# Designed miniproteins, single chains, continued (5), part 46

Each design is a single chain, and the fold is of that chain. pLDDT is the mean over its residues in the fold that is shown.

## One batch from the design tools (miniprotein)

Design m17579
Fold by ESMFold2-Fast:
Structure m17579 (fold): chain A 70 residues (1-70)
Amino acid sequence: MEELAQEAEEHLRLALELRDVDAEKAAAHLREYRRLVREVASTLPDWEAIKPDVDAFEAKVEARVAELEA
């Protein structure tokens, strides 16, 4: 769990660092961050209860990716 959380955090950090340098790579890192967050969340015992919040979070990340790719 800690390793996946650290990997997700690293992708978010790289996305923020690259947004002004390479928007395409920043977008790719944001998508990977989103994927890892869902992977971790889906292993939780209360996954079904938190799924709507995770879906809302994914929608916000995808909107940010769309803004970055524009």
Scores: mean pLDDT 77

Design m17580
Fold by ESMFold2-Fast:
Structure m17580 (fold): chain A 76 residues (1-76)
Amino acid sequence: SIEEKIDQLFEEIKKIMNDPSLTPEEKRKKIAELLGKIDLYIRLLSQDPSQKELAEKYRKRVDEILEEAIKKLKEM
């Protein structure tokens, strides 16, 4: 499902943020790519009026993970 795909992409972002083998530059690039994929799936959900609330919850989660990633990358 789209929900499972979005959830898996968020888990991948968290793994990337906490991967000590990746440089800050590599982390930024990989996180940006995954956020782009999440945005695409959220847009697909928002095309269905019955999924609007779920799409809005995922947009909030994108904002939260982006804030966390910015904070983590500044500490490196």
Scores: mean pLDDT 83

Design m17581
Fold by ESMFold2-Fast:
Structure m17581 (fold): chain A 98 residues (1-98)
Amino acid sequence: SEVEELLKKALELAKEIYEDPNATPRQKELAKEIMELLKEALENIDDKEKVRELLSKVSMLAGAMYLDLTFHQPGSELEEKAAELDLLAQKAIDLVNS
């Protein structure tokens, strides 16, 4: 499904942030939480309400990570990845709601 593909892309972006040597410990902690929430969403992909709840948390954490990156690493690839991660989560929420 399109939702599943978006979640897999979001998971890869979170993993890339988590594994990046330029990511701070705080950014890595946020990325790890996002990865765990996305894995849970994929495991429960048929539970529309649960997926929406988990993706709302992903969007919140991705937004927090984006703000942290904007302050510490403005214009970085990590900042771009965090922004894309939030966008993918929002798009997946929209599809789950339709």
Scores: mean pLDDT 88

Design m17582
Fold by ESMFold2-Fast:
Structure m17582 (fold): chain A 100 residues (1-100)
Amino acid sequence: SPLDEIERLVEEAVRLLNEAKEKGELSEEEKQRLLEIFERTLELMESLKPTDPAVIAAIESARRLLEKMKKEKDPEKAIELAEKFLAAVTLALQTLKQQQ
């Protein structure tokens, strides 16, 4: 299901982000992989056509964070933006799972 795919994508992103935090670095390849995962996650969430205002707001917030992360050249700031993205997406995912 789309929810199962979102959960797998979030789990992969958390793993990659934890590895980057432990190393204190984020390579361009790792950043591009996180951006790919984040874009796919939002596409899947949007495809569910959520009607809950809190979910819609979380998706919009995550989209803004993703756009900031794309432009961010500082690895530490990119990691911080990725953490904020995952927090917003996780909140939205919890709400979506309760509605299914």
Scores: mean pLDDT 87

Design m17583
Fold by ESMFold2-Fast:
Structure m17583 (fold): chain A 58 residues (1-58)
Amino acid sequence: MVAELRAAGLSDAEIATLLEEAGAPVAVVESHLTRSEKDLEFLRKAEEIKKEQEAKKE
């Protein structure tokens, strides 16, 4: 999410606004901006786990 928005040229403030509109609490939005790099790594890991679970089911 954040990586895609940054790739589209959005600022951290604009990303924060979009996350807030999506229903994220302000504290979560602020935390996310402070550690965006860790958040991106976490999202990548979640995506990997999801694919692994899908492969295991088949």
Scores: mean pLDDT 60

Design m17584
Fold by ESMFold2-Fast:
Structure m17584 (fold): chain A 55 residues (1-55)
Amino acid sequence: SELEKKKAEINRETFKRISEVIEKYKDNLDEKIAEISKIGREHQEKVKELEKEAK
């Protein structure tokens, strides 16, 4: 479905952002946790928005 394709696109973008954060903040655990948490919240928000439009 189109919804699943858009979810997959968001998942790919989120994975890319997390990978970049892990590489950037290898030795800074606090900043790594903060940035990953922010990315996680943004991911949940994007998925919820897509699911709202699919209803």
Scores: mean pLDDT 82

Design m17585
Fold by ESMFold2-Fast:
Structure m17585 (fold): chain A 77 residues (1-77)
Amino acid sequence: HEALVTKVTGLLVENGIITEEEAEQAKSSFLSKLSSASAETEVALTLQLIGLDEDIRLGYRTKEELRKLWNDFVSSL
């Protein structure tokens, strides 16, 4: 999980979708959430990160669409 969230937030920062500060805050919140989350919540959050990773790498989404998906992920933390 930690490697996945670090990779995805790094890609979002490199592509100018989020700031480094937003990445740090989200990583801390995500890892904290996972330490107390149900299995269902852990799976749901992990799938959101996998989806973001794929969408960034495939490059078919706009920055606005990626920012919306990121906001949806953060709202789940």
Scores: mean pLDDT 80

Design m17586
Fold by ESMFold2-Fast:
Structure m17586 (fold): chain A 62 residues (1-62)
Amino acid sequence: MDAEIAELVAREAALERELAGTTDPAKRQALLREQMDLGVRLVDLAVKRTVERRELERLLKE
């Protein structure tokens, strides 16, 4: 119930802060990869939530 989305948003904020303090190229690359994957997952979850909610509303109207 959006708890998963809230967790991902919090994780992204933490990655942003760690990236700002990291100067090692290998660590920065790893953090950027995690940030990208997290962003894709967040978008996927937001879309899935919208579709699921609309389908549930349709079923409840029958």
Scores: mean pLDDT 76

Design m17587
Fold by ESMFold2-Fast:
Structure m17587 (fold): chain A 84 residues (1-84)
Amino acid sequence: SAARGEQALRDALGQGSRILDEGLRKAKESKTVEEQKKIIEQTVQQMQQLAQETGKIDPEAGAKFQKIVNDTGKLGMGYIESLE
């Protein structure tokens, strides 16, 4: 149902926000751009896994969250570029 998909997306957004915040904090604490890139890549992988799990609950919610994960990955790489 639409309500189930909306709830699954809200839950994924909450979990994803926590994953992103922790990943960005760890990246900022890292001493090298190489370490920062690895942390961002791991964070994106965790969010991709969350998108997959969300898709098991509702495929449309999973697809919407996957788009957010892709946008988040772009923002994370932009952050890394800002450090160089």
Scores: mean pLDDT 79

Design m17588
Fold by ESMFold2-Fast:
Structure m17588 (fold): chain A 55 residues (1-55)
Amino acid sequence: SKESEEILKEIKKAVEEGDIMKASELYHNNRGLLLRTNPKAYDEIVKLLNEMLLK
């Protein structure tokens, strides 16, 4: 959905800016919506967050 795509863009921007707290907050606040409406975007977000935690 358009809303889930906008959330994904905001999370990617926060990751690019190194704002781990903002990226994590956006993920947790929108997790239910992403799982329900766009599971592929959810998987991409989880992968991005895991990559940040490993580096």
Scores: mean pLDDT 78

Design m17589
Fold by ESMFold2-Fast:
Structure m17589 (fold): chain A 114 residues (1-114)
Amino acid sequence: MKAREIIEAAKEALKKNNNDLAAAKREILAEYMEKGEPVLAMAGLLAITMIEKGVPEEDIEKVIELLIEVLEKLYKEGKTEEANEIAQEVIDKVEKGEPVEEIIEFLKKKKEEI
């Protein structure tokens, strides 16, 4: 699945829930987890957080693409706990208002390490 589809799903979840961040996150998590897509569930949670922080869509797409690449590789290798920790760390970085460039650098470094 592509980053753009995740961004559109995140926007629809936010709109459907009147911009209630917690409700939108619960809806995205439930939808993708029911489909057996934990990587896409985590990507959707990050996309919701980045949209709420006012990150430009082009930058959200870059971050989500890198996150999916890193998490899919780790899940394929059975490193599910490491994948979940990386996803949570990226979400925490966005919540703290870290620059997008630093988040991209973090994910590129993780991609090189795995």
Scores: mean pLDDT 84

Design m17590
Fold by ESMFold2-Fast:
Structure m17590 (fold): chain A 75 residues (1-75)
Amino acid sequence: SADIIREVTNKFAKYHKYKKPGKPATIEDYKEFALELGVSEEEVDELVEKYKNASRTTQKLALLDFIAKKIEEKK
């Protein structure tokens, strides 16, 4: 849902600020965040492979949507 995607986006912003203050976020940072939230490394790597030829914006949104779905499944 939109609420969970917003929650995940805000949580990523806080996580990234804590881990890498003053550094721009990369796709690798979104992968690390997914792993911290209990998404398996295998699932994250499969998703990255699926979207490897997509734009950076599409890759970012796909990772955020996937993380949101995994959080929703745990509720």
Scores: mean pLDDT 78

Design m17591
Fold by ESMFold2-Fast:
Structure m17591 (fold): chain A 91 residues (1-91)
Amino acid sequence: SLLDQVLELLSKLSLAQVRSLLAAFDIEASDAEVEELRRDPSRLLELLAQRADELTRGLTYAEAEKLLTERLNAADIPEELKKLLLELFFG
C-alpha cells in the first residue's frame, strides 16, 4: 500500500534526514526525541500528518498542496519519499 511504502522509506532515513524533515515542518524536537522518532517511523508519520494539518488549517486545497510541496522540497530527503508523502496527504 501507499502507507507501507511511506513507512518503509521513513524507516531508512538517517538522523540528519529526520532532523531535516522535522525542520521543514517547523517541528521542534530534542536530539533524544529525533532518535526516538527515527526508530518509530509510524510515530514520525503521525507527527508529520498532525503538523501538516496544523500548517494548512484555513487554506484551500490548492494553497495547502503548494505549501506542503514547498516544505517537502526544502527537506534533505529522497525525492521518492517527498512524492509519496504528498500522495498520502493529498491523494
Scores: mean pLDDT 89

Design m17592
Fold by ESMFold2-Fast:
Structure m17592 (fold): chain A 109 residues (1-109)
Amino acid sequence: SREAVEALVAALEALLGRPEAQELLIRYLRSQYPFLNRMSEEEQRASVRALVAAMADYALETADSVDQLVAGFTSSLDNLIEDSTDEAVKAFFEELKAALEARAAELLG
């Protein structure tokens, strides 16, 4: 349902908005996007917050169901887990995947 999609997106935003999550996401993005290393720490944090907000908006526009949102996100996370050489970043993506799957299961009943 739309309400379930909105609830899942809100839960993801809350998880990604945690200071610890923001720090790990910045670490990941710095390793993948050299341009980010040219920004101040404040600008990097602002960019990560903007990215999370943009991802949430995109998910709300494009997800027809919880299952589609979960499938898309878990596929992306699996690729990030496989490609990550930073153990802390890898563990973060694994925890995010588990949290997403657990929340989706709660919402689907």
Scores: mean pLDDT 81

Design m17593
Fold by ESMFold2-Fast:
Structure m17593 (fold): chain A 76 residues (1-76)
Amino acid sequence: AQEELNKSAQLFLDGNYEESYKNALKLGKKYEKSDPLAASMAYYLAGESAKKLGNLKEAKELKEKAEKLVAEARAA
């Protein structure tokens, strides 16, 4: 999970926001049930990438989803 997240973060740092968004969104979906904290980080990165692409509404929704996953993980 962390290594895959680091690769998606590298795409963001390189300015490849579309590919970072797509990869991070896939990681969020992949880890949502097995590793909610990793999924939260992925959805947060997808939200930041969406913001860079001008998709402000989607960016807010993804960040809210990330926050909810962190809250659920803390309760478990």
Scores: mean pLDDT 82

Design m17594
Fold by ESMFold2-Fast:
Structure m17594 (fold): chain A 79 residues (1-79)
Amino acid sequence: MKQQLLQELQGLLAQLRELIENIDNYSVEEAKKKGLNLLQEIEQLLLQAAPQLSDAERQALLEELQRLVKEFLEKLKEK
C-alpha cells in the first residue's frame, strides 16, 4: 500500500540522516557500507513507490535524497 511504502521510505531516510549525524562514530569503511546499504534500500523502495506518487511528491523525495547523499559524501571526505 502507498502509505506503508511512504512510511518505510521515510524511515530509511531518517536512518540515513542518523548515520550522517553519527558518522564520526564509524570508521570510513563502516560508514560506506552502512550508507551504501541504506541508499540501495531507499532506491529500491522509491522505484517501487514512484508509480503511486504525484510528480510533486516524487520530486520532493528525490530532492531530499539528493541533499542527504551530498551531505553524506561531504562528511566522508572530512574523515
Scores: mean pLDDT 81

Design m17595
Fold by ESMFold2-Fast:
Structure m17595 (fold): chain A 77 residues (1-77)
Amino acid sequence: MEKALLQVSTTRNFVDFARAYLDMGEAEQALELSEHAARTAKKAIELAKADNDEGTVRDAEQLYEEAVRLKEEARKA
């Protein structure tokens, strides 16, 4: 549980930074951060599933979807 929660927090930070960079027109930085966010979100999902923590799985899946969307937005910018 605790390790999965740390990955969720890390992913949220990467998503927030990726959005901020995209809003500033820094597409390359936004792309890199969104790729890191997608990676940490996948890890959070794996850890939460191993712990049978359905709430953390849901949070991590939501963050993964946001990271993928940011990645697509950054590529188009």
Scores: mean pLDDT 83

Design m17596
Fold by ESMFold2-Fast:
Structure m17596 (fold): chain A 78 residues (1-78)
Amino acid sequence: MLPEELEKKLLELAKKAEEYMKSLSDEARQQVKALIAQVYAAVADAVAAGASMEELLAHLEREIAKAEQQIEEIVKKD
């Protein structure tokens, strides 16, 4: 199971993405969903590899920042 702090940050990212998706085209929504899925997969892979909580939090913060930048780019192009 994911640590509560990681799960909370992932849920917050998912909720922000869901708000953006309400005003996006179907194509843009699929792109945003794919980005969120990639963040979840990256964190799950790090957990499976036995990364420490400190490493997981640092990795998650970097992946969220990347995803937010990509979502903003998708929103601008839509």
Scores: mean pLDDT 78

Design m17597
Fold by ESMFold2-Fast:
Structure m17597 (fold): chain A 100 residues (1-100)
Amino acid sequence: LEEKRKKVIEEAVESVKELAKVVDNVVENREKILKEAREIMIEIAIRELGKSGEEIVEAAKKEAKTLYRAVAARMIEDMYREDPEGSLERLQEEARRRLE
């Protein structure tokens, strides 16, 4: 999935040159962006620990004012949409482990 996503982004850059510069910066810094976004996801989960998945998504969206925070908010929302009943429990477990 990671490799396929990178190839899709690279193909999109080739087909839509007007966005190429923005997409190239995202691709080049993808690993850094994902790493920083993951830390932000955990930070939000620690702060919002024990709240519903919907409340955690809403909190993340309110802070989505930088690239890293916007990516983190999107990742949290995507996790919630894939499994609304259980998806954010794994994120909350990571938050609990980080606090130990």
Scores: mean pLDDT 73

Design m17598
Fold by ESMFold2-Fast:
Structure m17598 (fold): chain A 90 residues (1-90)
Amino acid sequence: SSLDEARAQLRAELDPLMARLDELAKKYYEAVKNGDQEEKKRVAEEIIELLQEIIAKLQAFKEKHPELAEELDQAIDTLQEEIELLKKEL
């Protein structure tokens, strides 16, 4: 279906951002393990910026595919919640 094709296109566009998020998550956990508060804060700020970039892409995709609005709003809400949790660690 055209809806399934739209979802596949979004996943392909997000793949490189998700790969970057995985690398940053590994650096974050390493900083936590090492007690490196400066590195933890720096990496958390980079994760927040990347999550904001992902949200912007989801919002742009929602404008192009309003039929996916409910699904995309749920994803955006989840990512905004992750940002708020990370901000509490700063």
Scores: mean pLDDT 88

Design m17599
Fold by ESMFold2-Fast:
Structure m17599 (fold): chain A 114 residues (1-114)
Amino acid sequence: MSFKEKAESVLNEAREDIKKAKTPEEKLRAIQRAVGKLLEIASEYLPEELRDKVFRFLGEVLRIVTEAVKTGDTEAAIERVKKLREQFEKEFADHPEVVEVLNGFFDLVIEALK
């Protein structure tokens, strides 16, 4: 199984978990589970340098979402996630397969915060 196929499976599961979530805390738990699984996949399939960068971006998303759940400021969180996505796309410009997969994750997080 490729990095893309494995990661897309995780993202599809996370989307279903988020649709079933009734509270911001349940949505946060679904995102936390997805991040954990994506970190495992990155560790298996990506070289160390790319893996460390992916870990940094996924960690920042969790920080933003956790803050949004505590404060209720979802609009500010969405804007922070969008800026983080732009930085990610620039840093991974030479790795379109990683960009495609993690853009799916960013889209999922933005939708969860709406």
Scores: mean pLDDT 85

Design m17600
Fold by ESMFold2-Fast:
Structure m17600 (fold): chain A 60 residues (1-60)
Amino acid sequence: MPTKEEVEKKIEELKKLPPSQERIDRMMAFAAELGKAFASDENRKLVSQAVLEITKEYFE
C-alpha cells in the first residue's frame, strides 16, 4: 500500500498540471488505482478531496 506521504506527493504532482479535463482524468485514475490496491480509508479520503477541489477549480 502507498504511504500517506507518497499519496500527498502524487496529488501535488497532479495539481501542477493546468486546470483541464486531463488533470481530472489523471486524478480519477489515481483514485481508482488506490481503490484496487485496497488503500487505507485515509488515503482514499485524501484523493477524493483532491478530486473535488480540482473539479471545483476547473468549473469555478
Scores: mean pLDDT 69

Design m17601
Fold by ESMFold2-Fast:
Structure m17601 (fold): chain A 86 residues (1-86)
Amino acid sequence: MFIGIVTITARDRDSARRAADAARDAALQIPGVLSVTYTISERDGLFIGTVTIRAEDRDSAERAARAARDAALQIPGVLSVSYQIR
């Protein structure tokens, strides 16, 4: 099992939530994804969405993290998105 972690930085809580929802929905469309969860936190006036993707293999985790990043970047109020595979 591989884990993809997508970190979304947004201007406000609503943008962070919409971006995390979009990232989750995009990641769930990728074959080999087992589950997607997220949390929203506040840091220094910004809102951080952390999306955790569990996948069967590295390739599925990578594709899901990329799909999640691309979906999140389309949301107004999102400042940056990054991901890591573990």
Scores: mean pLDDT 89

Design m17602
Fold by ESMFold2-Fast:
Structure m17602 (fold): chain A 80 residues (1-80)
Amino acid sequence: FSDWVRRGNSFVRTGTLTLEKGDVLTVTNEGPDGTMTVTVRNKDGTIVESVTRDVNRGDTISITAPESGTYRITVTLLPR
């Protein structure tokens, strides 16, 4: 994954992961309280999962891989 990059009022982190079907990706908020969005795209650029939640520091968002493959993951944190 990339380091966190500030984009206006939000922070964005991106990465590419090869996952097997049933693998669980867990994203932990180690930053301030805010709104976190995790977007998972497959190799063709199609969004296979997108989760937005209000999070406090230490909260997690978990996503299960629906199929084996290479995914592009984008994590966005908008602090409160």
Scores: mean pLDDT 79

Design m17603
Fold by ESMFold2-Fast:
Structure m17603 (fold): chain A 64 residues (1-64)
Amino acid sequence: MMEEVREEAKRAVTTVENGYKLRKEQGRAEPPPLEQQIEAIAQSVSVQLGVPLSEARKAVKEVL
């Protein structure tokens, strides 16, 4: 079960990184602070997998 949370966090982090790379190429605003990015990704993972936000946040920090 922890492996599923970790894989989803990995996917979400990769998606966010690709999005910021594309936005940087377009001259758009810089990404928000790292802690805010972790919180946003953790919330997404928590909702998608139905796991506590604390567990989602742990997984996101581990795959950064």
Scores: mean pLDDT 72

Design m17604
Fold by ESMFold2-Fast:
Structure m17604 (fold): chain A 94 residues (1-94)
Amino acid sequence: MSDEEIKELLEEALRLLEEIVEKSFPEDETLRQLLEQAREAIRRGELGLAAALLMQAVSRIESHRDELSEEEKELLERAKELLGKVVQALMAKQ
């Protein structure tokens, strides 16, 4: 998987997590900061940092899973799937 492909997967995962935060956690400053830091890491090509920040956001959202709609749970599972692919690709480059 190329760095460009990894970046595209990270950008899609970020978009999905941003949609969940806007709908269910609009006042969660920690989630907002994690997603903004992830966006900046993607922009700088810091793909490993971006993946770590997005995984922290997933973990925080997962702790509130019972508050999510079924649609938002599907978005979360899709984001987790994309991040799993990113982590595997980054590990293969080591």
Scores: mean pLDDT 86

Design m17605
Fold by ESMFold2-Fast:
Structure m17605 (fold): chain A 70 residues (1-70)
Amino acid sequence: SASLREQIKALLRRGMELGAKAVGLATTYVSMLKAGEPQEKIDEVRKRFDEVMRELDRVEAERNALLQQL
């Protein structure tokens, strides 16, 4: 339905936003490793990356559940 399609489209946009955030954090992580930054700072960026990836997985699961209703 149109309602389900709009919900799916919103989840797709959220997934793209989270994906962009994950790429930015991954780039920062690699740069910090190359620069020899303190391990505690590197671990904090990795933690944020893992959190974003878990959110992305939830959004993708919700989108897939809605797709099964089409």
Scores: mean pLDDT 88

Design m17606
Fold by ESMFold2-Fast:
Order: structure tokens, then sequence, then C-alpha cells
Structure m17606 (fold): chain A 74 residues (1-74)
């Protein structure tokens, strides 16, 4: 389904971003946020629960704003 394809791509993207953030020594708050978003998408994929998909999207958006704020301070 489109939801499953989107969710798989989101998980893959988040795993790459987590690896990059860890390699670049980003703040633990940002790394934790990325992992929380990944976990929500993984749960959405496992259960098919669209509410978890929405929560994952919201968490991802929140952590991307934190990344932007962090990068502006450097």
Amino acid sequence: SHMQEFTRQAIESLEEKIKEAEEKNYPEEIIKGLKEARDLFEQALETGDSRLLVEGIEKYAEVEEKIKEYEKKK
C-alpha cells in the first residue's frame, strides 16, 4: 500500500539521519527525537495504525525544526 511504501521510506531516511547525527556528534535530544520518530513509523508499519503514522510525521517535523535551530547556532 502507499502507506506501507511511505512508512518504509521514512524509516530508511530516519536511519540514515540517525547515523549521520551520531557521526557528527549532534545533541542527544536530536538523536533521541529521530529514534522516537523511527520507532513510531516502525510501529505504524507493524500494526497498520494510521494514528502512529501521523504521530511519527509530527515527531519527525519537530526534530527537523530542532536540527535547523541547532545548525543556526553553529
Scores: mean pLDDT 84

Design m17607
Fold by ESMFold2-Fast:
Structure m17607 (fold): chain A 92 residues (1-92)
Amino acid sequence: EVGTYKLTIEAEGLSAEQAKELGEEFRELAENKYKALVESVEVEVSEDQKHATITITLSGLTEEEAEKFGKEAEELLEKRGATVLSVEVEKL
């Protein structure tokens, strides 16, 4: 069954601009590949710009699809040269 999921991704090695661009790439991935409704994308970058938190809330996914999306988001971050610290998937 489909539900609403909150994904929280923590990464290092991204500028504020790169983190924002990745948030939009995550929106596009969710909408185009997973056919999800993107409720929100929030990007927070630490004051020293060394740590970024990207939070995305998605509706219309199964748990398996939400987990798979999280894995693809992690791979996209690593491809951009980021170090992924955590990817958390929470059912709302």
Scores: mean pLDDT 82

Design m17608
Fold by ESMFold2-Fast:
Structure m17608 (fold): chain A 130 residues (1-130)
Amino acid sequence: MELIRELAREAVEALEASRKGDKQTVLEHIRRAAEIAERIAKESDNFLLRVQAHLAAVTLRDIAEKLEKGEITPLEAAKQVAIIVSELGMLVARELGDEELAKLFEAAYQAVRDGDWDTALELLRKVAEA
C-alpha cells in the first residue's frame, strides 16, 4: 500500500526537521500527513479503518494548528505525528495482512513512546523506503 509508506515518509521528514528546529518544514509535513490520512479514510473499504484514518487526519490538523500558534514545540509535534502515523500504519498493514509491515510500525510506535528517537526514525525510514 503506497499511502502508508508515504505517511511514514512524512513522519520521518517531520522528525528530521524537528531536530533542526525547522518549524515551517515540520508544519508542511504534518499537513501532508493529514492529507494522506484523509485519503486512506476515503479509499478504505473497512468502515472502522475509515473512522480511524479520519480521526488521525483531524488530530494531525490539530497538532499543526497548535505548533503554528506556538502551543507545542516542533519536537513535541513531530513525536505526536510519529505516534499517530505508527498506529494508523499498523492498522492499515494488519487489514492488508502485511504482518511484517505491521510489526515495523508497532516497533516504531514503541520506540517513540520510549523516547528512543533514533530507533523510531530508523524504523519509519525502513517503512518509507521499502
Scores: mean pLDDT 86

Design m17609
Fold by ESMFold2-Fast:
Structure m17609 (fold): chain A 76 residues (1-76)
Amino acid sequence: PLEGRPMPVSPSTAKVGETVSSSAPGATRTEVYLNGELVKEVESSSASIVPTKPGDVSSMAYRPGVVDFGSSKVVE
């Protein structure tokens, strides 16, 4: 897939135990990574995780021909 537009990931900074959500309308699949490790994969335009450790959250959403990217920071 080609690179798409920036995907909203909210909040941009979260604490451990807070929900981090990503949404890319029109996407059919979303992958969420914490510190480079895949932690969630759903056949949906949106995904949410509750981080158990600090680090970087990255989300990838797949639309026909494009992949949207977004990120959030998790702190203690």
Scores: mean pLDDT 79

Design m17610
Fold by ESMFold2-Fast:
Structure m17610 (fold): chain A 63 residues (1-63)
Amino acid sequence: DREEEIIKSLINSAPFLNEKEKEELFELAKKLKLSPATLGVVLTKAEREKLSFEELVELLKEA
């Protein structure tokens, strides 16, 4: 799946996430059927604003 590969790439490129958080985020993205564009925007915001993983998850649930 092309979109799944893009989502994995976006998550793996995020320097502020550990291995466990990356796995949890990938499962959440699949559950919520997030687009790569939505995930990219939220990840950029999280890195810029130094959000916690919990804050990142809440933003994605609202997307």
Scores: mean pLDDT 80

Design m17611
Fold by ESMFold2-Fast:
Structure m17611 (fold): chain A 109 residues (1-109)
Amino acid sequence: SELIKKIEETIEKLENDPTNPEVNAEAIKLLLEALEYLGIELSDDTKEVLKKLLEALESKSNEKLIEFLKEVYGIDKEITEEDIKEFLEIVSYALKEALKLILEKLKKE
C-alpha cells in the first residue's frame, strides 16, 4: 500500500516535471526498490548503468551527466543543455512506463 502510493506520486511528479534530475533520481531508486520487492532480477550490466545514471543525477551537476553520456554511450561530440533536457525526457518516459507496469503487478497482488 505505501509502495503503491509512492509509485503513483512519483509517476505524477515525472509527468509534471520530466526534466528534473532529482525527480528522475527518486524514480530510479523507487524502481529498484519495487523490482527487489517483486523478486525481479536485472542483469549486472543494467544494474551498473542504472547505478551510474543515479550517481550522475544525484550529483546535481550537468558535468557529471555529460560524463555519464560520454562514457556509457560513447558520445564524443559536445553535449548541450538542450541535449541533456531531451535525454531526461526520454529517461522520464521510460521510468514512468516501467513504474506503471510495476504498479499494475502490485495492484493485482
Scores: mean pLDDT 83

Design m17612
Fold by ESMFold2-Fast:
Structure m17612 (fold): chain A 90 residues (1-90)
Amino acid sequence: SAAEERRRRQEELRRRQEREGKEVRKQIEEDIKKNGKPKLTEEEKKTAESIVKLLRERGLSDDQILAVAKRTSIGTGDKRLPYAVYLLLQ
């Protein structure tokens, strides 16, 4: 049924986001290991805190939140957003 197909697509999206988030985490950790932690502004921290709070309240895992932050980064050009989110999740 259409409802079963929608549920399957939502589950596939969740699994994909979990995998993407783990890869994003590895990339950020490797970058921090080489270049050190980025210096974040208070506005970047507040933006990341708002996103983390909202997505956690909606039941997303930390890896899903990192995947969303990375995709938002690609769409908006804010390359620092995934780093700000990662640092709040640690």
Scores: mean pLDDT 85

